Designed miniproteins, single chains, continued (3). Designs and how they scored, part 29

Each design is a single chain, and the fold is of that chain. pLDDT is the mean over its residues in the fold that is shown.

## One batch from the design tools (miniprotein)

Design m8986
Fold by ESMFold2-Fast:
Structure m8986 (fold): chain A 87 residues (1-87)
Amino acid sequence: EESLLARIYKEKGDKAFEEGNYEEAIKWYLKALQAGFSSVKEQAELLTKIGEAYYKLGKKDEARHYFEEALSLYPDNEKAKELLSKL
């Protein structure tokens, strides 16, 4: 169902990210976000992955936006804090 679809899309995004296909990773992560996670922490992790993919593409403004969204949703997301500091 909703959470299962979100997990499947996230896994597809993670595979694309691992392969260096950051645009495909963003596509799948956005689908995962739309499908919805039950956990605010997991939603923030997904937003952080989208930001990281934008950062890898050199799109630093988009990366910053998603890291800020992740921290707005879940302020304790250490990875989003770390990655935002690199911008």
Scores: mean pLDDT 84

Design m8987
Fold by ESMFold2-Fast:
Structure m8987 (fold): chain A 100 residues (1-100)
Amino acid sequence: EKDIKEVIEKLIEIEELLKEAVKNNDVNSPALKKAIEIRKELLEKYPEAAKKVHKEIQEKLGEEFKKLNEEYKDAPLEEAQEVALEQLEKRIEVLKELLE
């Protein structure tokens, strides 16, 4: 449980950094680099806890996100960014609920 809480906190941080990167539309964004680095450390240190949290997110949001991705797979960049931001926000909300 302690590992799961730390994983959730780090995942929230990653999702927030990804929101910043998407808004900037910059593949060299410092926020994107930080998100990748944190994710790498997280998977290396807590692979099983990360897997559990990922499974809970998939159970709650996976079907909804799959439909959105299929609907918008050929969408213009602006629409794709808006959908990506919405998905990141929903993940953050679910992660915060799991933390409480």
Scores: mean pLDDT 81

Design m8988
Fold by ESMFold2-Fast:
Structure m8988 (fold): chain A 101 residues (1-101)
Amino acid sequence: TEAEIDELLDEIAKLAKDAGVPQALIDKYVAKMREAMAQGNLDAFERIMGTLSNVVQLLIRDKGEEEGLSEEEILAKIEEFQSRLTDLAKALVELLKQRLA
């Protein structure tokens, strides 16, 4: 349902915000993901999700280096983000597949 999609996208937004990503960038990518899901375009959704993941990982690293975090601390933050994003992405892809069936 739209409500389930909204809830999952809000969780992705919260995850990115907790990782230190600027709100304007979060809003941009969430809007792009919502558009891809509305179009039923799985390939576009996966591409946008991959782009967001790469951008967020670079920002986590940059922010961590600026804050003086160790390499181990930075990698742990990236791993936690990737794990949570993967679970949320799988849930959204499943909802999209159900909508297309």
Scores: mean pLDDT 81

Design m8989
Fold by ESMFold2-Fast:
Structure m8989 (fold): chain A 64 residues (1-64)
Amino acid sequence: SLQEHLELINKALDDPKYQKEIGEINRFFLRADILYEKLLNEGKSPKEAYTLVLQELERMQADA
């Protein structure tokens, strides 16, 4: 089922060892770019946006 496939994907994403070499770098940059653009659109300076992106990525790692 779709739900079973999503659970498998979530397990793969939750396994940093599996995703370490390829997915981790790509996921980091993708999320960083998305968050950075969002923060710039909210009126943050580039420096502030960069700092906040790093903080939010760390929070997401802890929240996962």
Scores: mean pLDDT 68

Design m8990
Fold by ESMFold2-Fast:
Structure m8990 (fold): chain A 90 residues (1-90)
Amino acid sequence: SAAEAEKKKEEEKKKKVEEAINAAVDQLRALLLQMKTANTQERRELDRQMVAIIRELKAFIKEVEKDEDSQKKALEEFRQRMQAVQDEIG
């Protein structure tokens, strides 16, 4: 049915967003660990890389999710996961 087709499209979008969040979180975790031992110049470069990853993730979420509530939910999930990473790393 049309309703089942729409539901499948929503599930595929959710999966793509989840995979993008997972990839971004993994990359950001690695960069945050590098920040722990980085000098001032290295920290600036790592910060630029982290900003780029976050920007790309936000752009990807906006491309995949046309609904604002779905975009906000995805960004909130990303925020919660990053908070957990920062709490774990210290």
Scores: mean pLDDT 86

Design m8991
Fold by ESMFold2-Fast:
Structure m8991 (fold): chain A 59 residues (1-59)
Amino acid sequence: SSSSLEEKRKKEELEKEIELGVKAVDAAVQLTVLKKLGSAQSDIDAVQKKLDEITKQLE
């Protein structure tokens, strides 16, 4: 164990948080766009479920 290992861990955690955050924003934007376009309810529901799953992973 060393400071380098701790830095690597922090970087991995930050990368995961950033990735999840980006996916959450993308899902939220897609949900808004689909609703505005009057897309099929099944498509809206699918994106909503994906957003909910990502949100759970961020907690």
Scores: mean pLDDT 80

Design m8992
Fold by ESMFold2-Fast:
Structure m8992 (fold): chain A 88 residues (1-88)
Amino acid sequence: IEELIKRLQELKDEAIKQGNSVLAQILDDHIRQLEEARRAVERGDLESAQRLLLEISATLEYLAVSTGDERFRELSERARELARELAR
């Protein structure tokens, strides 16, 4: 989860530098959702963490298609992997 937060923060910083305030806000919202997923893991709420990671994965997949930026697909796949690990 921390690695995903770091990667989204890097993409948000890039969006800010490019003047894409809409994308920066979307990425900020997803960073907040990942922080909530991390807190859920910390308190042992694996069901909520898994749900949040799957929701984030779906949105990142949509961003990959809408922006053409393959990095969003890579992050979507990573979020899905983390959700699967929590289900074990």
Scores: mean pLDDT 79

Design m8993
Fold by ESMFold2-Fast:
Order: sequence, then C-alpha cells, then structure tokens
Structure m8993 (fold): chain A 99 residues (1-99)
Amino acid sequence: SLKEKLLEILKELSELFPQLRTLPDLSTFPDYKKIVKDPLDLGTIIKKIESGEIKSIEEFEEEVKKMVENWKKLFPEGSPEQLIADEAEKLFEKKIKEL
C-alpha cells in the first residue's frame, strides 16, 4: 500500500539521520517558535501517516520538505547540521522518484 511505502522511506531516513527523529533541545534555541511556526520531526511525520493526516505522496513530500527547511533555519549556513538536512533531502528525493 502507499502507507507502507511512505513508512519504509521514513524508516530509512530515521536510520541514516537519527538527528531528525526528534526535535532538537528547544531550550538551546531562544525564540524557537518565532523561527519555526510548525515544528516537525520524523517521529511526528510517522504519526501523521499512521493517523491518516497524510494521505498522498504530495502531502508527504510537503511535510518532509517543511521538516528539512525548519531544521536549516535553526543552524548556520555551511554547518554540519545543515549538511545533514541537505543529505536527508537528497535521499528523500531519490526515494520519492522510486514510487
């Protein structure tokens, strides 16, 4: 099913990019909510697929891209953390093309 394919992509991302599984420690980011309106992590996206909130490939792609962009906003350009987000996005795009 589509749901099983989307969960497999999230499993692969979670194994390769464990940093994206949960939100970073928000106590280290003053004004986090001013930078990131809708906080997202891989665990939250998994729950949205399981609950039926994400029903299509398009909705799935939008949520993952939002998570990546939110992560990039927290860290300086060229940081190791931004590189992690870039590599996660590249793998995600590859996996989506295989659907």
Scores: mean pLDDT 79

Design m8994
Fold by ESMFold2-Fast:
Structure m8994 (fold): chain A 85 residues (1-85)
Amino acid sequence: LKGVQLSELDTEENIRKAERLIKEAEKLEMEGKKTGDWQLLDQASELYRKASQFYYLAGDDERGEEAKAKMERLDQEAEEVFGKS
């Protein structure tokens, strides 16, 4: 297959970016749940979305799906709390 390649270094870089985003998202999620701050939960959801995309770019579908599931869960929680019906 010609035209698209992921080197081992590119894969590691994308995983590191995703892991950083997950750590930031988890911190914001904890703080948002502790303080009841929906803006922190919204920010955490956005970071989980970005992390999922970086995991998919790295070929890590399992961790990509986990990050996506966390994003969807927080989005649902935000809708339930704020009545974004």
Scores: mean pLDDT 76

Design m8995
Fold by ESMFold2-Fast:
Structure m8995 (fold): chain A 87 residues (1-87)
Amino acid sequence: SRMEELKRELERFYEEKKKEMEELIKKGDVKKALEVYNEALRQMSELVAELVREGERRGDYAFIEEALAWAEAKVEELEKLRFEALK
């Protein structure tokens, strides 16, 4: 389904950006790590918004709640990496 496709796209995008940030942090490229962080938040927000719209069209509020909770947890993980980069 479109919701499952969007969820997979969001999960793939998150994993890719997390890995990119971790590699940049290991290299000491703090500025670029922060740029990747900001890009990740923007694009994840857009994907989550599309996923929420699709869930609303289907009346699947449980799916919307799960997707928002997942996104919040993943944003917190990226924020921890951002904080680590600034140390």
Scores: mean pLDDT 86

Design m8996
Fold by ESMFold2-Fast:
Structure m8996 (fold): chain A 101 residues (1-101)
Amino acid sequence: AELEELKKEALEVLKGLSTEQLLRCLRAGFEAACRVAPETKEAVLVYIATELRLIGLDREGASPEELAEEAVEGLVEVGRAAGGEEGARAALRGAIEAARA
């Protein structure tokens, strides 16, 4: 599947979730990306930065839609840091699967 189609699907499944559920999905996406590529220090740092960004936005009163958009963008960045476009696709798929669980 094309990256843009996965981003759209991820946004649809994530936009109804709480911050706690979004953080769970972000972690699942990170783990999925690391299964298709070696875990890198860069991927770990991007993952931590994205978690902190989501928590910060939630504290500032960001909308559920804004939080979901930030989570999708963070998943793409984490995935790319782990394994390029394949990592990004794996991260988005992992997050979608976690959102459905």
Scores: mean pLDDT 83

Design m8997
Fold by ESMFold2-Fast:
Order: structure tokens, then sequence, then C-alpha cells
Structure m8997 (fold): chain A 57 residues (1-57)
């Protein structure tokens, strides 16, 4: 639903901002955000986001 898509978009935006603030290129940050947006639900979007953050560390 619209609320779930809004949650996914917020997760994607948050991930992009975090990656950029940690020196990841804009291109890579946008690619990661696009992967989060392609998630079938908010729970999976969060899991993908966490995976990208763990790869950064």
Amino acid sequence: GAAEQAAIEKSAASLRETLLSNGVSEEQAEKAAAEVRASPNAEEAQRIGVRHLLELV
C-alpha cells in the first residue's frame, strides 16, 4: 500500500544519505537506494539497507 511504499522510500533515502556521508560515491549510493526501492516490502527493504551498511563497515 501507499504507507508501505512511503516506508520503503524513506529507507532508500536514509541509506543513500548514510552512504554519501561515509564517502561512498553518489553513483553507488543511488544504486543501493534503487535496490532498496525494488524491495517487495518494507521489511525486506530494511534488510537490504542493513546489508549495504554492513558492507561499508
Scores: mean pLDDT 81

Design m8998
Fold by ESMFold2-Fast:
Structure m8998 (fold): chain A 99 residues (1-99)
Amino acid sequence: AEEHLNKGIEALDRLDYDTAEEHFKKALEETEDPEIKIDALIGLAYVYAVKGEFRKALEYLRKALELATTEEQKTIVRNTALFLGRLTGDEELLELAKE
């Protein structure tokens, strides 16, 4: 799970969004750790936002927020929503950042 999370991040650094998506999905499949799930869901949100699939990006961020139990985790998800909302101009991503 952690290895797939790291490979997904490495793929994002190379702008290889299809490879990033596959590794983040595998990280979710292989883990029961909520922290790894949250990070993988954030990674998927980034991938889908870059691909122009803002609805899927929002869905993955909402799932991450539902799993977030600490204020630190919630802040990371909200900051990601703010970043992606600013990058894409999507109003719902910007609104999620205010929750």
Scores: mean pLDDT 82

Design m8999
Fold by ESMFold2-Fast:
Structure m8999 (fold): chain A 90 residues (1-90)
Amino acid sequence: MPSEEDLEIAKRDKSFQKKVDEQIQKVLSGELSVEEAVKEVRDFVDGRVEQSRQDVLEGKMTGGGLARTQGLKDAYIYLGEKEIRKAAGL
């Protein structure tokens, strides 16, 4: 289980919540399966980690900033999957 603190950070992330809500809507409309929606959330979080890695290479972020982004990844994926599965009645 991710920490309660990390889960609260993920819950308050407006851009992340918007992405999760978009995937939920696509599952409910039949456009995506639950597994495809979870993959989209995972890819979104991976994209944030990759952007942070590029920012470190360009001197726009510290290695500590990248480590924090990587450390939150599991909490974001866990919360996104939980909300998608709950919305699908799983």
Scores: mean pLDDT 82

Design m9000
Fold by ESMFold2-Fast:
Structure m9000 (fold): chain A 71 residues (1-71)
Amino acid sequence: MREVAEELAREIEKEVPGTGVLVMDDVLLISGTAPPEEMKEVTKRVAREKFGLEAELSEVPGTGMVVAKLS
């Protein structure tokens, strides 16, 4: 899972330049200048279309960061 999550992180960074992604096994912490709603949609789409994974998305209140749990 971690290796796939690292690949997914790189794909997200390609779609939204200036985004930083921290990978923790099956969880991604995503930060950047893009709105959280855009980051959630990009993460969900890329995970499903390129990796066949489901992503459970949430936001960290007050920070604009997105959390994605992969399955």
Scores: mean pLDDT 78

Design m9001
Fold by ESMFold2-Fast:
Structure m9001 (fold): chain A 85 residues (1-85)
Amino acid sequence: VISGDKEENRRRAEELLEESKALMDTDPVKSVSLSVAASLLAAQAEDYKLLSEIYKQMSDFYKKQGNEEEAKRYEELAKKYEKKA
């Protein structure tokens, strides 16, 4: 049961983002899964700056994978939430 303090959700999102970045080249499936989990926690924390940073990382990940469509999608999401930060 997630009875989340916004600060706890933000810290956990930051931890998952760091883990995701570390795994981007070695375990891309796990990296994406961790980034998705981080984005949900950042959204629950209403930390739109962190949410934007997570989406930027996902965009960079998809650019490295050659998935230009997903990269553009996450870049647009990052810009959208950066304006709410």
Scores: mean pLDDT 81

Design m9002
Fold by ESMFold2-Fast:
Structure m9002 (fold): chain A 79 residues (1-79)
Amino acid sequence: VLDQGQLLTLLRAAGVPKVGKVLSEQLVAAFGPSLDVLRAATGKQLTALQGVGESLAISLLTFFGSEEAERLAQELIAA
């Protein structure tokens, strides 16, 4: 289970532009602190979040589906 700070760290490690505390709070509120739920999210669900356009939604889905995101999430949960 990722907390909001761990999710923010993960998103910043991805180099996603426009990432901030508000976005990480919205993601935790909408999808919970689970990378698996985020990986299963649709572009429509992501664009429903305030400040998330189609370009950012695609970047987020690409990252959450990556092996790098899985590795980083496992490291954060294990710590």
Scores: mean pLDDT 70

Design m9003
Fold by ESMFold2-Fast:
Structure m9003 (fold): chain A 55 residues (1-55)
Amino acid sequence: FEETLEEIEAKVKQLPSLSPQEALETYQEIADKINSLSPEQQKEAIARIEKIINS
C-alpha cells in the first residue's frame, strides 16, 4: 500500500511540469492506482493528493 501511495504522490507532483496530453495519461494512471485500493485506502490516497495540490 505505501509503495502505491508513493507512486501516486510522485505522479501527482509531476503533473504541473507535463504537457496537457501527458497530464491526461498520468491522471488515468493515478485513477487506475486509486481504483485498485480499498475504500479506506482510497480516502487516505485522496487526502495525501489534496495536501500536495494545496501546498
Scores: mean pLDDT 76

Design m9004
Fold by ESMFold2-Fast:
Structure m9004 (fold): chain A 95 residues (1-95)
Amino acid sequence: SRSDSHRARVLLSRGSGYYRRGDYDSAIRLYDQAIDLARQSGDDRTLSAGYSGRGRTYYDMGDYDTAIRYAQRGLDIDPDNEGARDVLRRTQQAR
């Protein structure tokens, strides 16, 4: 629904806020909630952004395998997701 899509975008924004503060556990929790609501509402853009946000968070935690999996899921949904592409590029350079 439009309401679920709106809530998903709000949760995505809050997750990004926690990510910028280095509160990765809170960021992941909010990204998970955003992903669930975006999936229910068919909001592929927000769903893709939620996956790339998770990927970036795992990258900054040093979990490159998990970062790659989430970034790839984001790209599978939205091939134009630059955030997901950035995560994949960075993980390739870090190996």
Scores: mean pLDDT 88

Design m9005
Fold by ESMFold2-Fast:
Structure m9005 (fold): chain A 85 residues (1-85)
Amino acid sequence: SEEELYEALKKVFNYLYPDKPVTSREELEDFIAELYEELGGDIDKLVRVLKAQLDFYLPDKKFSEEEIRAFVERVLAERKAREGL
């Protein structure tokens, strides 16, 4: 589910960046948007990077590339709406 993916990504980012803890959905969405910009706006690369990190840190969890893509596309679309685009 999206909520399971959210909790999984939150754990992964807190492992990677313990000095900048992600504690809310909004903070996770901001982090995803920052990573998207860092990757040059390449959504395919973002999805692959997130899947690789999820598979490494949470090997007992199984998230499809399609599920991750749907989540990322929703996050980016909602963020654009909040920015007044």
Scores: mean pLDDT 80

Design m9006
Fold by ESMFold2-Fast:
Structure m9006 (fold): chain A 84 residues (1-84)
Amino acid sequence: MFKKLPKLTEEEEKAFNDFLRDYRALLEAMRAAGVTDPEEIAAALKEFGEKYIEKYKDMPEFVETLKLVLDTVIRYLRARAAAA
């Protein structure tokens, strides 16, 4: 194993599971609303991520992990939007 992830506490693991649940709910809501533009989805995910970072700002390791996950997803969506 060449990449190291920080060990999550039980509280940080719960926060991450809550994030994944809310993230899925956001994507399902956007799909139900007919939002298909990758840039619009990326913008919504960025706003969602900023709100989540603010909520959990007292958990720096969780915030770092969440930023990494969000950056990866947003980069993927933007790459698709650019037809790259």
Scores: mean pLDDT 74

Design m9007
Fold by ESMFold2-Fast:
Order: structure tokens, then C-alpha cells, then sequence
Structure m9007 (fold): chain A 86 residues (1-86)
């Protein structure tokens, strides 16, 4: 699917700059973030996911405020709406 291609592209981008990260955990994180954001009706999810991945690739210890805000908002809204992590 187009989603799977996006996730694989983002995983590859982050791992290219951070080769010691666990690929499975990273893929699960990005897939979950995408799924939850789509279920919650967030706009421009693909663009926001690319921004998150670019921020993490640049400096995983100091992600951009924009990337952090998107992740936090999706997580908080998922919790409020009872969306469970499988």
C-alpha cells in the first residue's frame, strides 16, 4: 500500500542517520503514529509523518518542537478517544 511505502521510506531515512536503532521498534512506532493520526482525523498526516522522520534523522535526542507537538497531540488524543495500542 502507499502507507507501507511511506513507512518504509521513513524507517530507511531514520536508520540511515541512526544505524543503531531497532528497525522493528521504529517501524512499529511510525505505523502506530500514522494509524492513530488517521483514525483521529488529523489533516496532512503523510506530511506530518515526514516532518517527524526528518527531525528524528537529523537529531534523535533533540527532535523539533513541531515534530514533538504532533507526536504528543496524536498520543494524547488517542488516549482521550480510547484508541488502544495493539
Amino acid sequence: SMMEKLIEEMVALILSKNPHLDERTLRKFLSTLYEWAKKLGFPNVEEKLREVAESLAKDIKNPSQEALNFVMQVMMESYANGIEYR
Scores: mean pLDDT 84

Design m9008
Fold by ESMFold2-Fast:
Structure m9008 (fold): chain A 77 residues (1-77)
Amino acid sequence: GLTAEEEIGVAALATGMAMLLTSKGAKAGSIAEKAVELAKRALEKAKEEGDSKLAALAQTVLDAAEEALRRAREAGG
């Protein structure tokens, strides 16, 4: 399976893509939802491993992914 660092990386890329798609009027809800899912999983793994720095990074990406999802939903999907 993916490491926490790999899940953070994929979640960050998906968050950026969702934000870009929303800015262009495209539907981004599904990709933003996946970004949130991956970031939450990465945060759980980082906390289980006791890596406080990785957990802080995962939380930052999760916050950005949740904002991307909020914007995608407000734009109609």
Scores: mean pLDDT 88

Design m9009
Fold by ESMFold2-Fast:
Structure m9009 (fold): chain A 71 residues (1-71)
Amino acid sequence: EVPPEVVIEVQKLLEKRYKAGDTNPEKTAREIYEIAQKYGLSREMQLELIDTVLVNEKVKEALRKLIEESE
């Protein structure tokens, strides 16, 4: 299960980018991936984060690709 602290940090990032009008999905995915790495999330937790927090399909796709490329 993804720690609530990580979920909150990712949600704040998404809100900040939405307010700024920055919709670059690759950049957003990289920033989320860095948060996941910072907190030491397992691959399973990283995939759960995609399903529980993210709603933008392009960001989900970009983040899944980053997770797969890291194995």
Scores: mean pLDDT 77

Design m9010
Fold by ESMFold2-Fast:
Structure m9010 (fold): chain A 99 residues (1-99)
Amino acid sequence: MEERFRELVKRLAELVAEARRLAAGDPADAERQARLKALMREIREIIRELARLAAELGTERELLEALAEVEEAELPDLSDEEIREMVEEIPAEIERIEA
């Protein structure tokens, strides 16, 4: 894999881990929810870049499909459960690429 792709994958994993940590908090905490949404925006930007690089490199289709779903999302008013599900799926796809 290209070194840039690998670096973005690692950074995505770190952001996803942070999002999971924040999502485990109180869903009524508006400050935590605001930080989660900001973090998800950053994750989405990295996912867009990864999707473009992955398409160019001919990597996993499953990842490209998952990334496309996230990429098309507006700033979502997501529940904690929805955020957690998205975050849990991303690391699995990352592992498939790195494997």
Scores: mean pLDDT 58

Design m9011
Fold by ESMFold2-Fast:
Structure m9011 (fold): chain A 89 residues (1-89)
Amino acid sequence: MKYIELAKISLLSMIEHEKDEQLRKRLESLLEELEKLAKEGIDESKAKEIAKITVRAVLKLGEAESEEERREIINEAISELDKLLSEIK
């Protein structure tokens, strides 16, 4: 599996389980950016760094015991993705 596809699948999983409309819309926006990078042929090393963030977030969400903890995990993942994507573009 390509790392960018793993990142997209992880982000889709986060979107599917997110009940907050604003947060879900932000995650959907990030997914659109990853779709664009996949079509443009992102470097596998950069795709790996994106996948690390999204996979780590999904694993943390699986262990989260409260909605507050889940929200913190998602916000951290969004922040890390925004920073990394700004460095790629």
Scores: mean pLDDT 83

Design m9012
Fold by ESMFold2-Fast:
Parts: structure tokens; C-alpha cells; sequence
Structure m9012 (fold): chain A 83 residues (1-83)
């Protein structure tokens, strides 16, 4: 059910953004969700999130790919690089 899995992924993205906003200011870190992409392949939904993390003039870009299939959410890929 692509619509249900898509909704779960969007909710997870919102929870992630909320937690980042709650924790990051306490450490003097800036966290921003810069890009959110959703693709549907049959009964499977993929979501790719691009997150920018900045602290003391250093910038990191984190890219996380999530998969929703048959009501289950899993992490497919996680990449972190300095920018």
C-alpha cells in the first residue's frame, strides 16, 4: 500500500527534523533538512533525505535513504561527507 508507506516515511522525516531542532541548538549546531525526495516503485516507496549540519564553520552533508514496503520501514543507505 504505497500511500500508507509514503505517509509513514513523511511522518518519520518530520520526527527526524523535530528531534534535530530540539538537540542541535543545545550544542551550538545548525541542522537543516535541505532536500526531500520521494519515489514509488510498484508497492515500494523510497525517501531520500539530505541534511546539512554546521558547527564552528565546519559543514557536513548527510544523505539517508529510507524504504517503505508492506508496512515496514527500513534504512537502505546512509552517507556522510564534509562539504
Amino acid sequence: MPEEDKKKLEELAKEFEKKAKELAPKEGIEVELTKKEISVEGDTVYMTLTIRVEQDGKRLIATITLKGEKGEISIVDLKVEEA
Scores: mean pLDDT 75

Design m9013
Fold by ESMFold2-Fast:
Structure m9013 (fold): chain A 63 residues (1-63)
Amino acid sequence: MVSAIFLPTEEETEAARKSDDASLRKMVGEMLEEQGRPASTVDHIEQTLLEKTGVSLKTHIRG
């Protein structure tokens, strides 16, 4: 399937992890908009972060 086109890259996911919860969502949203992807993809990013890092946008990993 081509759904991956709306998912963030590993670099985008890593960059988001380094930010605070509020800035994490903002960063990811901006990266998606810069690539011409819809901001509503933030829901997919939150789920992707949870699956890959075991952390949600509410309780991101310490760092």
Scores: mean pLDDT 54

Design m9014
Fold by ESMFold2-Fast:
Structure m9014 (fold): chain A 81 residues (1-81)
Amino acid sequence: MKPLTDEELRALIEFAETLIHNVLSNPNATPEQLALAEELRRLVEELRRALEEKAPQSVKMEIARRLSEVIARILELMKAQ
């Protein structure tokens, strides 16, 4: 993953929150999609904490990498519908 700025990390959080809302607002969401949305929510909280606590860049990037993987998985499942 390319190194992200704190501003880019906040943009990633906003995108993830929009995706979580879209999954939770979908009455046809599968149990797998709901589980991934919950995982994404935990990663968003973890990244927010890392930003607030001014964690090392390596820590923020590792959380962002996991966030991006979960986002990609949710989007793939949504396209399969």
Scores: mean pLDDT 84

Design m9015
Fold by ESMFold2-Fast:
Structure m9015 (fold): chain A 77 residues (1-77)
Amino acid sequence: MEKVTLKIYNVTTGEVKEEVLELEKGKHELKVTLTNDSDRAESYLLEVLDENGNTLASATAVVPAGESKTVTLPFEV
């Protein structure tokens, strides 16, 4: 099992969330749903990092006020 860290940066608010995932070797698609309960659009940066801090996948998203958006992050470990 390989360990990766999902980091979700809310660039608009400055909030950072981290989640550690244990995955088997091979190809993965990670789906992340971002929910914006605020009255403004919010910008996000998502990164999947390996155990050494190397970026395996990244995505940016803008979620409109009161909406949700699903981001897909394809990578291999």
Scores: mean pLDDT 86

Design m9016
Fold by ESMFold2-Fast:
Structure m9016 (fold): chain A 82 residues (1-82)
Amino acid sequence: GPMSVERAVGLAIRGIGLLLDAERTGDVSKVREALEIARELARGGHRDLAIRIVEGAIEVARRLGDDDTVAEGEALLAELRR
């Protein structure tokens, strides 16, 4: 695929870190940044890894009460599962 496994793992670690920071701080912009990482992973051929990051992002957005970001994540999840 166009993205190496090493790069994909690095991006996934960054995405997880952003979701942990968002949950701790309430900063929903970090959830949106993690969704952008998931899009990059999917474009790079790492769809299963992207799906896991999106699922985590949806759960964090729900705990933060950000319905718009939940909807964005659910739309991306539906796209990735096609």
Scores: mean pLDDT 90

Design m9017
Fold by ESMFold2-Fast:
Structure m9017 (fold): chain A 100 residues (1-100)
Amino acid sequence: MAEEVKIEVELPDLGDSTGSDAAKKAIEAVKKAEELVKEGKKVHVTLRGTAHTDLERAALERLFEVAKKKLEEIGAELEAILDYEAGAAAVARRAAEAAA
């Protein structure tokens, strides 16, 4: 099978930094994915972030849209993870496994 590469990026806290830092991280991950796809590898990009306000949510949505468009052009996929909902799902799965 072809080599599969996962690129996992944790976006900086939007409350402590400018949105430009988070955008730069997302774009850098897309550029790395583009290079790997050109080498014939399968690439999944995972972007992880946390939103507590409408401003943070809008910023994350914008970053995901930019990354999604770029990744779609090169034939890779974006997986977006929001910490608040992803954390709840992980806790629920652990509880189910502990109960078994």
Scores: mean pLDDT 68

Design m9018
Fold by ESMFold2-Fast:
Structure m9018 (fold): chain A 99 residues (1-99)
Amino acid sequence: SPARREELLAGMQIGVFEIYAAVLVLTFEAELRKHPNDVAGQQQLLAEIEADLEARLEKFKEDLKKRVSKELYEKAVKELEKIKAETIARLKALLAQYS
């Protein structure tokens, strides 16, 4: 049904964003391991990753708004915002661990 297709699309978009966020965490942790004690460079990279996550989230919101019901959109946006917040918290915890 159309409703089931919209649910699958929203779920796929959330999954893609979650994978994208996970790859950013792995990349950041790898950089922390390669360049220990480069606190300024690590803080700059964190700021760039935070900006990238925000830009990607806005792109996902725009795409979802065009393709799913308002109810599914609001639910998906809450989950995307949660993934972003949890990802940023994890990145900050990693920075604290390696600094």
Scores: mean pLDDT 88

Design m9019
Fold by ESMFold2-Fast:
Structure m9019 (fold): chain A 83 residues (1-83)
Amino acid sequence: MTEIVREIAIEALDEMAEHAERLGFHRVAAAIRRIREKIEELDLSAEEIEKATQAVAEAYHELVETGDEEAAVARLEAIEKEL
């Protein structure tokens, strides 16, 4: 179960990072990739992976709505720190 959750999370994070980079939000893309690496490397539960992935998706959604890269980076750094 955790392996499937991890795979889905990594695919979602990679897609969000690629889209952020294409839009010119290079700092956001880098922050998402750091979270992705932690999810891949750390022995996290399915619940921890899902929580982190949802929080990243919410931060990315706000970025797309507002264009505020500084706010998005701050939120992503907070998510990374909790992992």
Scores: mean pLDDT 84

